# Ledger of designs, part 4: designed miniproteins, single chains, continued (3)

Each design is a single chain, and the fold is of that chain. pLDDT is the mean over its residues in the fold that is shown.

## One batch from the design tools (miniprotein)

Design m8105
Fold by ESMFold2-Fast:
Structure m8105 (fold): chain A 100 residues (1-100)
Amino acid sequence: SLEEKLKRLEERAKEIEEIGEQVQEAIDAGDEEKAKELLEKGLKLLVEMLREFGREEKAAEIEERYKKAKDLDEQYRILADAAVLETIELIDELKKELAS
């Protein structure tokens, strides 16, 4: 159902947010290897979420930008921005569909 889809989206968004916090902690600790592993995990979850909700082209665009990023800071920025913007858009669209 649409309500179950919204709940799954909110749960996935929370997981991605928690990973973002862990990435920041790893960066602050100077653990670049751990930060890279967490960023890769966050990217995978974001891409899987976008594909599940029919945003396959956006998922591919984000993956490509991430792969072309010059450094860890740019990778983090790309992921953080995409996670926030895409999650807000998907939640808004699903809520509008529920109201119809």
Scores: mean pLDDT 82

Design m8106
Fold by ESMFold2-Fast:
Structure m8106 (fold): chain A 75 residues (1-75)
Amino acid sequence: SSDRLQQISRQNSRRTRQRLQDEVNRRMEELPSVNLDEMTPEQLEEFRREYLEKYGDRESLMSNIEIQKKLVEQM
């Protein structure tokens, strides 16, 4: 009964994720270019730490739910 809304939400999430990845890569002059989907759980945690330390709460201003979900799923 909500399949259409769920499909739209998934498409919107993928688009938001791509935009977030593009912004992260553009702003990360001091970090290597990263593909979040290819990272191990340990690499994702290190990336989150470095990103927050370098850019403050920027990560919290952009959806990091997908990063958090990936860490949980790969534990």
Scores: mean pLDDT 57

Design m8107
Fold by ESMFold2-Fast:
Structure m8107 (fold): chain A 70 residues (1-70)
Amino acid sequence: MSDVERGGRLFVERVFSMHASKGLDGTSFKDVSDEELREMVEAHVAAGIIAPEDAEPLLAWLRAQKAAGR
């Protein structure tokens, strides 16, 4: 498994955990818009959770996961 894929899975788990604690309204990762996904990645980069150089590869991987879910 690539570092990007592993980081992406941890990111998804973290996002779902945060949404679950806020009363997840049946929203899945697939229901997150590309704009919201980009904003979440940018917020994690700003918080120092994701390295700036990993932001674009992670965003590309996350978009691919949404597409593959079809």
Scores: mean pLDDT 63

Design m8108
Fold by ESMFold2-Fast:
Structure m8108 (fold): chain A 71 residues (1-71)
Amino acid sequence: ALSARERAQAYARLAGAYLALGDEEKAKEFYEKALSTGALSEDEIEKIRALYSTLPKEEAEKLVEELEKKL
C-alpha cells in the first residue's frame, strides 16, 4: 500500500503525464486527487506536474499505465 505522500506524488506525476498526452480533463482529475491527499502543498504538486508535462508521449503513456496500476 502507498503512503499518503507517495499517493500524492503519483497523482501529481499522473496529472503531468496526462498534460503531456493532451488529456486536460484527466490531468485536472489527478491534480485534484493530489491536492485532496493533504500530503503535498499546491506549489509542490504544481512543480511535479510541470516537470512531468514535458515527457515524450510514449514515456507518458507507460508512466500512466504503471502508476494507475499502483493506485
Scores: mean pLDDT 85

Design m8109
Fold by ESMFold2-Fast:
Structure m8109 (fold): chain A 74 residues (1-74)
Amino acid sequence: SMDEILAEVNKELLELEKELKEKGASAEEVRQTLEEFTRRKIEELRKKGASEETIEAVRTLIDIFTQELVEELE
């Protein structure tokens, strides 16, 4: 379901945030890493037959997460 996919993506984002903070990533590195994560995750979901509604929800979740994390580092 969409809720299950969003929960999984959120968990992956939190793990990625921890990794980025532990390595002392810059705001630019965070933006680049999350952009690449978005690209790969959307491709993965499309191949698994996720709906466009689910893909849009995932993109929105990652965009909000990225903006919040980048603002913390600027």
Scores: mean pLDDT 87

Design m8110
Fold by ESMFold2-Fast:
Order: sequence, then structure tokens, then C-alpha cells
Structure m8110 (fold): chain A 89 residues (1-89)
Amino acid sequence: MWYEGVIKEVVDDSTIVIELDEPLKEDIYSGQGVFVYFEGAKEPILGVVGKDAFVGEKEVTIVFDSSNPDVKKLKVGMKVKVSDSYRTG
């Protein structure tokens, strides 16, 4: 699945909160792998879901490897796309 949204908050050097354009259609759980595509990037950043989020919610917390320099490019107000790690379907 693909969700589009905007970075609402940069909590720390490894953690962001994304506000989705549409509510979640399925539950997502802490530790689930996701790819985050941000405005102007050629390649996604691999992250994990930081907090459980449920159908109908619009906020998703994503945790990245803080050693990844691309994470430092993430700023409040940037448009992002979030995808799960499964690309068949």
C-alpha cells in the first residue's frame, strides 16, 4: 500500500510523525518495515513504524537509523509517501 502525507513533527534525529492525506485503511504495528519517499529524493529511506496505529487514524510515527544522513533532510511540512515493504499486487 501507498499513503501520501506531510511531516507534521520531527521528534528527534531518528523519529518523525507523518499526517496522512487519507485515514489508514488497515492497522499498522510497531516494528513494521516501511519505505519513506520525500520531496526531491531519488531513493526512499527505509524505516520502521514506531507506534501502533489503527484503521481511521491519520498519524503515523516512523523511526529511522539515525546514522543515515538522508534522515537529516526531513523537515516539518515536507510531502512524503509511505509504502509497505511488499510490492507484489
Scores: mean pLDDT 77

Design m8111
Fold by ESMFold2-Fast:
Structure m8111 (fold): chain A 74 residues (1-74)
Amino acid sequence: SMEELIEELVELFRELGFSEEEIERLRKAIENKDWETFDRLLTRAYIRALEQGRLDLAARLEALGREIKKLEEE
């Protein structure tokens, strides 16, 4: 479900050390279909995962981001 995908994405952001304020910004971007802000936040998370050597998290962020956008565009 969309809710499960969002909660998984939120958990990845928490693992990468994002603040609750940034997580709230992520949730609002999804709610408002603000894909510019969403893509900016995902890019920051992706870069942080790469900086931490977490290629597994980087790949999961990419997959979740695409799936969430796809469901909201349908």
Scores: mean pLDDT 85

Design m8112
Fold by ESMFold2-Fast:
Structure m8112 (fold): chain A 79 residues (1-79)
Amino acid sequence: SAMGEEYYKRAEEYNELAQRALKEGDAKKAAEYAKKSIEYGMRAMEAGNITGGTGMVIRGIGLRFEAYLLDPENELAAE
C-alpha cells in the first residue's frame, strides 16, 4: 500500500541516520534513530509491506545492539 511504502521510506531514512551516528561514535543518537527505524518498520508491516518492514525491523534491532556495545552506560540511561 501507499502507506506501507511511506513507512518503509521513513524506516530507511532512520536506518541511514543510525548507521551514520554509529560511524561518528554517537551511541545515543544511533540508538534513538535505530529505535525509530524499528517503529516505522513495524508500521510498514502493519500497512501490508511485510517483507520490507520485517527487514527494516531486523536491521534496526542490529543497529540498536551495536549502539549498546559502543556505549552501554549512556544507552541504558536513555531508556
Scores: mean pLDDT 84

Design m8113
Fold by ESMFold2-Fast:
Structure m8113 (fold): chain A 113 residues (1-113)
Amino acid sequence: SKETLYEVFDELQELHQEFIDFLRKAIDEAVERGDLELAKKLSELIQKVSEYLDKIREAVANNDKEGVLKTLDELIEFLKKAKEEFQGKYPDVVEALNKAIERLKELKEKIEK
């Protein structure tokens, strides 16, 4: 239902804010130690995740359940691929990505019911 889409979107916005706040802190710490390559990769990750949230927001506003599910799948696959770039070098970033992926899967299941 449209009401279920709005409830799931509220949870998604909370998840997004927590994840972006984590990434912003990680960028600040990377810049402080001179790891500009990591800072750039994390900034690109923030930009892409925010673009996906904007697409989901539009789909929710249009009561487009199929569009929400499709964009969630695309976001999950994007995050899985992004995780490979951090694997073995940045365990805290990998852990944050794993938590985000699992919560996105749970939100997707709520919409599919």
Scores: mean pLDDT 88

Design m8114
Fold by ESMFold2-Fast:
Formats: structure tokens, C-alpha cells, sequence
Structure m8114 (fold): chain A 118 residues (1-118)
């Protein structure tokens, strides 16, 4: 499964042993700053239905990385990958929120390039 391989590589490259910390930051951002992430999702072409699925899967701690990779649309998976990268680059949920706010100021083409970066 190409998505599963891409997700595994992304988490291995970005998080090493910090995978749980990254998922916790993503969960906190989705729980407390849902509208901010929803605006980012819309800019990336993620449907409201796909965003709801992403939120449900990520907020459920029993959901595996494999299930996320298999069940998300390509657009929703790209959003999840971007959130994981921002979480890895941030020392706190507050810092991650500020990075999302800065990305929301970017044109969609520039945001797409960020998703494609290692």
C-alpha cells in the first residue's frame, strides 16, 4: 500500500521515537483549534466529509497509522502529513498553531509545495 509506505517513511524521518508526541500534538490541535485546521483543509481541497473522517481517526487513540493511511483520501492524507511535519517542527501546541496560521496566509500553490518537501 503506497499510502502506508509513505506514512511510515514520513513518521520515521520526522519523528524517530517521538511518534506518540507528534500524534498527541495533532490531537490537541484538532480538539482545541478545529476551525483553524478546517480552513487549512479547505485550502488543500479536502472535503468536509474527508475532514470529519480525519478528525475521527486521529482523535481515536486506538487508530493505527496503517488505518489512517488506508482510510483517508489522498487530500486528507496530505493534510495529515503536513500536520505531522508541523508537529515535529514545533516544541508545543501553541507553536504548531502559529505555524498553521502562517501557512493559512500562503497561496494554495505554496502550501502544496510544503506537503511535497521531505
Amino acid sequence: MERLINLARAFDELTSSRREEIREKIREVLENHEELVRELARKLGVSDEDFELLKELVLDESTTDEEIAERLSEAAFRLYLLLARLAAQSSSVEEMVKKIEEILKMPPEEIEKLISLK
Scores: mean pLDDT 74

Design m8115
Fold by ESMFold2-Fast:
Structure m8115 (fold): chain A 88 residues (1-88)
Amino acid sequence: SPIPELKIDKEKVIEKLKELFEKAKPYLTPERAEEVEELLEKLEKTEDPLEILRLAMEILDLIYTSTDNEEIKKEAEELKKEIREMAS
């Protein structure tokens, strides 16, 4: 049987992460916002599906831990689950 290859829609992941980031920006410090932007740039430059998944999770964890806004935290957690399901 063929070994299942990890498939992830990079463009869709980036779109969803950028949408969440824009919603989260008012609740982030400038330093945290810059860290997210740097990780998004790395994500756009990678072609490795495992690296895409790793960077997406790192961005979502950074957003989740950088705010006390429950709606943003919930959206970050739900997007983590969605991205993991996309990778299946």
Scores: mean pLDDT 82

Design m8116
Fold by ESMFold2-Fast:
Structure m8116 (fold): chain A 92 residues (1-92)
Amino acid sequence: YEEKAEEYRYKAIELIEKKLGDSSKTDELNDKVTEIIERLQEAIDKGDIEALERALEELSKIVGEEAALYIGLALAYGKKKEEVVEWLEKKK
């Protein structure tokens, strides 16, 4: 789980960098993405589905819906939060 979480995190960061590389506001968007990821981690830790949904929607506007979902799944697997993983799977 930890090894997979790290791999998915690195891949997600690469996808984000590639996506933001096409944007003129790269630095501002990178800071925003980092903040949203921190919010995702807190929401997952607390099992706060509403906060998780909000953070995913905000992240998807920057990196795209698919990349945001993969980031959420990577974090949920890393935290071993099966309930959150199940919710994210149903969202697809």
Scores: mean pLDDT 71

Design m8117
Fold by ESMFold2-Fast:
Structure m8117 (fold): chain A 64 residues (1-64)
Amino acid sequence: SEAIARQLLAEAEAAVRRYVAAGDYARARHVIESTAQLLRQLGVPEELVEAARARLEALLDELA
């Protein structure tokens, strides 16, 4: 479960970078929300889900 959560976060980071490079900020934001929901479905604690979302949102802000 922890390894799967780490893989999902790595894939989400790559997807955010890819969509921002394409100018598709709406899809980048959708990736962040979808990843948060998947982490919740995997039973990741809400505090860690929000920390992961904040990190991805900070990445989006940095790249934009």
Scores: mean pLDDT 84

Design m8118
Fold by ESMFold2-Fast:
Structure m8118 (fold): chain A 72 residues (1-72)
Amino acid sequence: VEKLAENIRKLAEEAIADPENRDVYLALISITLASLPDKELGRRYNDRVIAAVEAGDLESAKAAIDELVKEL
């Protein structure tokens, strides 16, 4: 769980730092969250993380990931 969260945080950081390749990092985040057993949970948090990354708000993205970990 913690390693999954760390991987998504790293992808979010890279998506914000490298806008030219942002779509690739966002796709990897979506694939990772889609692999969760709870598909509804994965979809809700995917939407939140993607929105935060697109807004350039890394702290909101990290907060969403931390909330996801608490629900797992």
Scores: mean pLDDT 80

Design m8119
Fold by ESMFold2-Fast:
Structure m8119 (fold): chain A 100 residues (1-100)
Amino acid sequence: SSALEELERILKEIRELMLKMETASEEERKKILQQIKELVERARELLEKLGDSRSAALLEAGLKNVEKAIESTDEEEQKKLLDQAGAAVAAAYALARDRL
């Protein structure tokens, strides 16, 4: 579906942004975290619109971890929170893909 293709594009963009975080300055990391948050929000809205409340709930968990990463001043804590968010996004995508 076009919605599944959009979700796949969002997931690829999130992955690329997470890779950019590894070499980014502190100011660039803050901007990248905000972009990741916006993409996770968009993916959640797409899944809610499609009626996949379980995949959307997994993305809500991921979103909370991204929000905690934005508030964190510790680079190691940010990395852990983003790894957890990435795992939640990947799980949501796998679940949605098998249903859509």
Scores: mean pLDDT 81

Design m8120
Fold by ESMFold2-Fast:
Structure m8120 (fold): chain A 87 residues (1-87)
Amino acid sequence: SSRLEALEEIIRLLEEALEMVREGAPKEEVLKVVERAREIASKIDPGLAQVIAALMEEMKTASREERAGMLEMAIGLVRARLEELKA
């Protein structure tokens, strides 16, 4: 798939993870979805994959509210990269 499609899928997965956090889903299930986003990022943008990996480590010990804020920040970063790639 194109880099554009990959960034859109990363955003979709991170938004899904954010909704799961807001709905009180188990941390382990949220981290599985974020790991899928990291795996996609690792194929197209190693720097983005490192940022997502670092956020995943912080999320392991963070509160529900902190995890939501971390995911919102990550979504914003990926959206900025997506806008940069638009023709």
Scores: mean pLDDT 87

Design m8121
Fold by ESMFold2-Fast:
Structure m8121 (fold): chain A 70 residues (1-70)
Amino acid sequence: MPTPEQLRQLQRIVSETMEQLDAAIAAGDRQRGQQILDETERQLSTILPEDVTKRVVADLRGRYDAMLAA
């Protein structure tokens, strides 16, 4: 189970990632959006269990895909 501190750090990473993805989409740079997601996945893999990392990354990719569809 993630600790409260890990959850807060996770929330911050997610928030920063979504902000960067929004900026990349606004700039029309889809390649940058993918790079941001890949880098976030690598960072999360070093601090979180594999199952938690995969769930968070899947959520972020889903949100990114929704933003692209809009």
Scores: mean pLDDT 77

Design m8122
Fold by ESMFold2-Fast:
Structure m8122 (fold): chain A 58 residues (1-58)
Amino acid sequence: MREYPFDSPAETPVETLEALVEDLRRRLAAATTPDERRDMQEGLRVAERLLEEARAAR
């Protein structure tokens, strides 16, 4: 997918968060501009936080 709908995070499953983290890591590695890198890194931090929370609470 070129862009996936990340709309309203109802009960987001761990697998979805894992996929999001993986996707963001790849995009961060492929980013060529500082601005895009920051966006990916910020999104990655949020996704990692949510993943950690979901895993810790499981």
Scores: mean pLDDT 72

Design m8123
Fold by ESMFold2-Fast:
Structure m8123 (fold): chain A 60 residues (1-60)
Amino acid sequence: MKWEEVARLLKEGKATDEKLAEILGVTPEQARAIREEWKKQYGVESDEELADYLEELIKK
């Protein structure tokens, strides 16, 4: 899984459902659902905040 690439795209505001789907190996609709689920799970509302959480997970 290319979590570093996912975090970078989210931080840059370039994370489209299609790009996330390619990285995650899912459909664009599934990528959107995964993004929203992560936001709910980590208590964040923006892609930039989600990127910060993913960067911490990658460093572990």
Scores: mean pLDDT 76

Design m8124
Fold by ESMFold2-Fast:
Structure m8124 (fold): chain A 96 residues (1-96)
Amino acid sequence: KVEEALEAVEKAYEEGKAAGKSTNLSQEQLDQIKALAEEYIRKAREYLEQGDTEKAIRYAVAAAGLGGLLIGAGDTETGEKIYEEAKELAVAAAEA
């Protein structure tokens, strides 16, 4: 439940960090990943508001993976912010 949602978010985040370290992403690619992560956070929030907790968790996990990827590529501040928001949304959805 809450533990499973957090484990999924943490796993996606760590896998994202590993991928980010290996990909040598351009600034344009980082900007696109940031925009996509922000969209996934917004979708997770929208689904949570609708009571679709499964979709809320799925988008939160996806956002956590992108946050990890940003950290692995060197954008630590943005990646950490996205990861924190993803954790909060996943916990809220799992408790609903």
Scores: mean pLDDT 86

Design m8125
Fold by ESMFold2-Fast:
Order: C-alpha cells, then structure tokens, then sequence
Structure m8125 (fold): chain A 91 residues (1-91)
C-alpha cells in the first residue's frame, strides 16, 4: 500500500521541475490505463491526502484540457502547464 503513495509522490516531484515532461508522460500512461482513480483512492487510504489531492488536480486538468483540445485542435497539455497547476494546489 505505501508503495502506491510513494509512486504518486515521485510523479509529483518529477512534475515540479526539470523532469516535468517525464512526469507528464507517466501521468498520461496512468490516465490512458484508467489507473488514476485507483491511485488516488489508494493514496488517500494510505493517509497522504495532499498527494491524492494533487493527483486529482492533475487528472482534472488533463481531462479538461483534452475536452478543450478536441474543440481547438490540441489534445495534450504540456508538462509545464500541469506542473504549474500542481504547484498552485500544493502551496
């Protein structure tokens, strides 16, 4: 169980800086596989509400941008944009 929250924390750390693009690739893999909901729930159950909330914010941002992107000709936000949203929610 703790291992899931640790993996979520690793993603959030990647999204904070120079590895934001790598973090975004991993996030998109989770979104595409449908694992994000399970990861959020598991992280909350492990007591890491902050990381669970940050991951939910990223998931919401990806889905919102996907819908907007379908209308405007783009389907994926840059890792930098997602990292900025995460930083705002964690401050």
Amino acid sequence: MKEIAEEVRELLEQMRGEKAREGMRKLMEWVDSGKVKELIEATKKEGDEKSARALQTLDDAVKSTYLLGAASGRVLPEGKELAEKMEEKLK
Scores: mean pLDDT 66

Design m8126
Fold by ESMFold2-Fast:
Structure m8126 (fold): chain A 68 residues (1-68)
Amino acid sequence: MEELIEELSRLVREAKELAAQGRYDEALAKLEEAKKVAERLSELDPVTGAVALKEIEELEKEIREKQP
């Protein structure tokens, strides 16, 4: 579980860095990977998984709003 949380945090951080560089397609790809990790987390801890999915969805929305 903790390994999945660390992987999720890393992917989210990388996505934020890519978005800051204007590399939105790559940022979205990292968020897709983060969603898969969050889905695995939800099988072990539904509460932690739900919180992670919300964060990822918010970031996806923010990035999509910045794309023309």
Scores: mean pLDDT 80

Design m8127
Fold by ESMFold2-Fast:
Structure m8127 (fold): chain A 65 residues (1-65)
Amino acid sequence: GTATTTQTVTVTEEETGAELYKRYSEGLSEEQKVVAKVDGKEISLEELEKLKPGTVVEITLTVPA
């Protein structure tokens, strides 16, 4: 089985896409999967780094349960 946690985060000038990329890319184990979505469309973590302020991102973390 797997457990899934979803967070909705808005990119700001203080919490940039680069800060979100760093937060969700560091410390991931091989068994953890992160999916980022903008307007229901899946984006890569590298694309997350390039997002402009005001963009709403849905971040889903999946772990073994």
Scores: mean pLDDT 74

Design m8128
Fold by ESMFold2-Fast:
Structure m8128 (fold): chain A 67 residues (1-67)
Amino acid sequence: DNFQSMRDQLRRQVMNTLRSGSSSAQDVYNIMQQMGLDVTPYNISGMSGISMSDAQRVTQIVLNVLS
């Protein structure tokens, strides 16, 4: 299923962003745009299954890279 494939890819890039920072943050943004989702902690937590505090950190990293 295409949606499940994108969700699995998002989980990988979210985990990479927590580990490596900015190099994977652009990929998180691009996948979320393809899924029609805003970059928010709620969407990142819900789609990737990470904690809300980790999702807040990922959101901040992504928005910082786009600034």
Scores: mean pLDDT 82

Design m8129
Fold by ESMFold2-Fast:
Structure m8129 (fold): chain A 105 residues (1-105)
Amino acid sequence: KEEEIEKLVEEALKKIKEAIDSLKDTDVSEILEKISEILVNLFQKLYDILGKENRDKIHEIEDEVAPLVEKLIEAVKNKDLETAKKLAEELMKKILEKAKELLKK
């Protein structure tokens, strides 16, 4: 389970960074849609891995990271690729740390 979560978060970060790099040639709205899809898919897979008993705790993680998601959205809208990538890294690190805590009992 821990390795599955680590791989899932790593793959999500890679996809978000690729989406951010596409800001050079792609509309902001399309990039925001891609990032939203990546995050929705990430949390859905976390629900599947961590089980129903952790659903409320996963919702708490979503709420805790919401301010970072908002900052990421602002950076993407401003086409600030470097800030957006740093925020994506911080977001993914926080999600990973919180998800691992749920596995430790």
Scores: mean pLDDT 83

Design m8130
Fold by ESMFold2-Fast:
Structure m8130 (fold): chain A 75 residues (1-75)
Amino acid sequence: MSAVERLKERLEELYEEVKPQLSPENQERLKKAMEQALKGVEEMLEKGMDPELAYEIEYGAFETFLQTLLYLEKK
């Protein structure tokens, strides 16, 4: 399984876990963040970055954004 495929599976899992806690607007924002993370991994791989490192960088960035959305949801 490629790093992109593993990241997609992990992000989809997180999305399904948090989806009930998010408004439709924040669900859409999270979907766009997933698309950006997948594009980011593909760009890093094109530049010759290690697949596991690219995975960890984009996963960490996505998790930070997800926590931000959960914080905003509590307003």
Scores: mean pLDDT 83

Design m8131
Fold by ESMFold2-Fast:
Structure m8131 (fold): chain A 68 residues (1-68)
Amino acid sequence: MDPETAAALAIIAVLTGNEKSAIRLAPLLSDEDLVRVFELAVEKGLTSVVDYLRPRLEALGVDVDALR
């Protein structure tokens, strides 16, 4: 699966509240798409997704506080 397809499916998973699918797709995401999925998960209150993605975003040098 290419990163673009994985990003689209991860966004749909977050929008539908499917935390397990979003987490499963996370390793396939580009760094930019990972940030987008994280922002959306924070907005939707998907704590499991946010907690899973946070260490990877921090390792990438992303300011997770600035993303809210």
Scores: mean pLDDT 78

Design m8132
Fold by ESMFold2-Fast:
Structure m8132 (fold): chain A 60 residues (1-60)
Amino acid sequence: ALSEAMLRQVAAELARGLEREGYAVPADFVERLAAALRDVPASQLLSAATLELARRILEE
């Protein structure tokens, strides 16, 4: 399992990518995505599952 710091790093990288593409990223996006990623296996990080979680946070 990845540490909390590693999960936040993954979420932060996705947030930076989304901001470069012009998306409005919520201030709490990194914390919300990192929390959701705690239950995702390391082998599935940056997979479709991670992208779907990010999409849900942006839509809510």
Scores: mean pLDDT 72

Design m8133
Fold by ESMFold2-Fast:
Structure m8133 (fold): chain A 77 residues (1-77)
Amino acid sequence: ISELMEEFRKKHGEEAEEMEKRGASEEEVIEWLRELAKKGDKFAELLLKVLEYLKENPEAPDEEKKKKIEEFIKEIS
């Protein structure tokens, strides 16, 4: 997973930073990640799943969030 994250940062890190600095909405970020995931970016697919889960479950315990993230990591193969 660290290798996927590092590759994502090299390819899309600057674009992600620009979106954050300009105050892109959660909807914009989710749509951007969805497009990257469609193009085969496995880390974008993971981030999309995590963000959608966190948005729908903000009050979930940290232990539950951690387990769900581990499940998503397994799903991206």
Scores: mean pLDDT 76

Design m8134
Fold by ESMFold2-Fast:
Structure m8134 (fold): chain A 70 residues (1-70)
Amino acid sequence: MMSDDDLNRIKELQKLLGAPVTGELTAGQLNFALTNPELKADVEKILDFNQDGTVTMADLDILQKYVKPN
């Protein structure tokens, strides 16, 4: 079960990546987002789930629950 806020963050990330907006984030999309330096600042704003101003392991732990294989 995904909250509307978490779902919206996933969809905004998919829009930023130019990927289909499905609400189901793939491991490939996450890897592309985290390894693309041009998108780093925008990705970090979207992935700041706990709103502490930085993307930390805690934010990634939340995100991993929503990452679909393939």
Scores: mean pLDDT 70

Design m8135
Fold by ESMFold2-Fast:
Structure m8135 (fold): chain A 58 residues (1-58)
Amino acid sequence: NLLSMELSDLYRQLRSSRLASRKVIEKQSTSDRMLDALMKPYLESYLSDSLVSTMSSR
């Protein structure tokens, strides 16, 4: 089990952050980064337990 809405938002933010590095200082990236830090253990569990685990192989 995982906090789906928070994990989904965190996952989306991670990808957006890669492309929007120049706006990270004045964007919601700060809030999402804080959420990423506290949700780190859940994120790892989600990636390993969910379909996203396919990324581990490819």
Scores: mean pLDDT 59

Design m8136
Fold by ESMFold2-Fast:
Structure m8136 (fold): chain A 66 residues (1-66)
Amino acid sequence: MLSDYALSVKELALKLGFSEEEALKVAEKVDQLPGFVQYRILQTLKDLMKTDKQKAIDFLNQIING
């Protein structure tokens, strides 16, 4: 099952206009990381969404492709 952090990242990816398949791919990649890294990713994403939505999109694309 996906962690609460990974599920939160999936929801934010959907809000940024990612497809359901892309949002799930990001969430699954995040879920494979240690919990403290998942927390850091979620906090970074939340901060980017408030300051620069394009950087938030770029950040998630890096996770999908990395």
Scores: mean pLDDT 86

Design m8137
Fold by ESMFold2-Fast:
Formats: structure tokens, C-alpha cells, sequence
Structure m8137 (fold): chain A 73 residues (1-73)
């Protein structure tokens, strides 16, 4: 699924995957310590929206990794 590809890309780029008390999948950047819901994080990747240049570079790296994974399918 696209969600599985997204989570694999996140792990390869050093993000932490967790689940909150409500069962929502959460993604944390270990360097910035910022946490997002999977849905919000995926929307930020697609729209290339971030509050910081460093976080934007991390999102761009995830988008590139997703493309590499999809190209092998």
C-alpha cells in the first residue's frame, strides 16, 4: 500500500514510527524531534509545505525515497 511505502521511506531516512493513545500512526524526525500524524505528514510531503528549511529537506528526502521504492515495484 502507499502507507507501507511511506513508512518504509520514513524508516530509511531515520524517522521514528509510533502509535498514539488513540491508535493514530505518528512519525517523528529524530533530529528536530518534531512529531506529525501520518496523514498530515504525507500531505506536507505532497504539498512541499514545512515551517523550516531543515524540515523541508527531510520531507524532500522522503519524497525521493518513495519514488525509488515505487520504481522497483
Amino acid sequence: SEEDILLEAAKKQGFEISVDSAGNVMVTNKLSKRTYSLGLWYAMIKEKRSSSPEEQKALDAIEEEIKKIKAKL
Scores: mean pLDDT 73

Design m8138
Fold by ESMFold2-Fast:
Structure m8138 (fold): chain A 64 residues (1-64)
Amino acid sequence: MLTEEQIEEAGREVAERTGVSERAAIGAIKLVNLLGLERGVQAVERELGPEVAREVERVYKKYA
């Protein structure tokens, strides 16, 4: 699981690459951290779409 600092850093990277708000991106990383990779990415895809979900998965894997 990522630390709070790693969640913030990962979320910021997702926001920079996708153009979603830092708040939304940090929330997406928190969902993956809480639910696990598969379930978390599915939840992000439902809320923010497949492009953001793909980037969240990529960035999360760099820290995990």
Scores: mean pLDDT 84

Design m8139
Fold by ESMFold2-Fast:
Structure m8139 (fold): chain A 64 residues (1-64)
Amino acid sequence: SMEEQIQQLEERIKEILEQIYEVDDIIRDPSASPEEVQAAIERLRELTREKQKLQKQLQELKQQ
């Protein structure tokens, strides 16, 4: 159902937000190496892009 699709998208967005929180912690960690920080920044960009895609899909479903 549409409600099940909405719930699945909301759960996936929640998972991505948790991952964003984790990579943000790495970026803010004073013990992290420059290469770990660079990898975390790259991962943050990927996660942000995926989040935006899922949020757009969620918005489109809610407008039906």
Scores: mean pLDDT 87

Design m8140
Fold by ESMFold2-Fast:
Structure m8140 (fold): chain A 94 residues (1-94)
Amino acid sequence: MMDELSEEFQKLAEEVLELLEKLLTPEQFKKVKEAIANLDLEKLKEILLESGIPEETVENIVEALKLRLEPTLENLKKAIELFKKAIELLKKML
């Protein structure tokens, strides 16, 4: 169901943010949260790349967030899979 997928997406988004908080400085993490709050995906990509997050991981995060802006069932499923891949990649950096 759409509601169940939205809850799954939210849980994965929270895990991505927790991992980024551990990998980034407090100042970098604040900028990430501001970019997400403003839906400024270009600025988000810039901050993550400058923070040393690999391009593949950044692309998975940004694409998942873009798909969430057009919330069809298929887009939510794809966004969830992209966030799962990003989480695996972020965990490897720890």
Scores: mean pLDDT 83

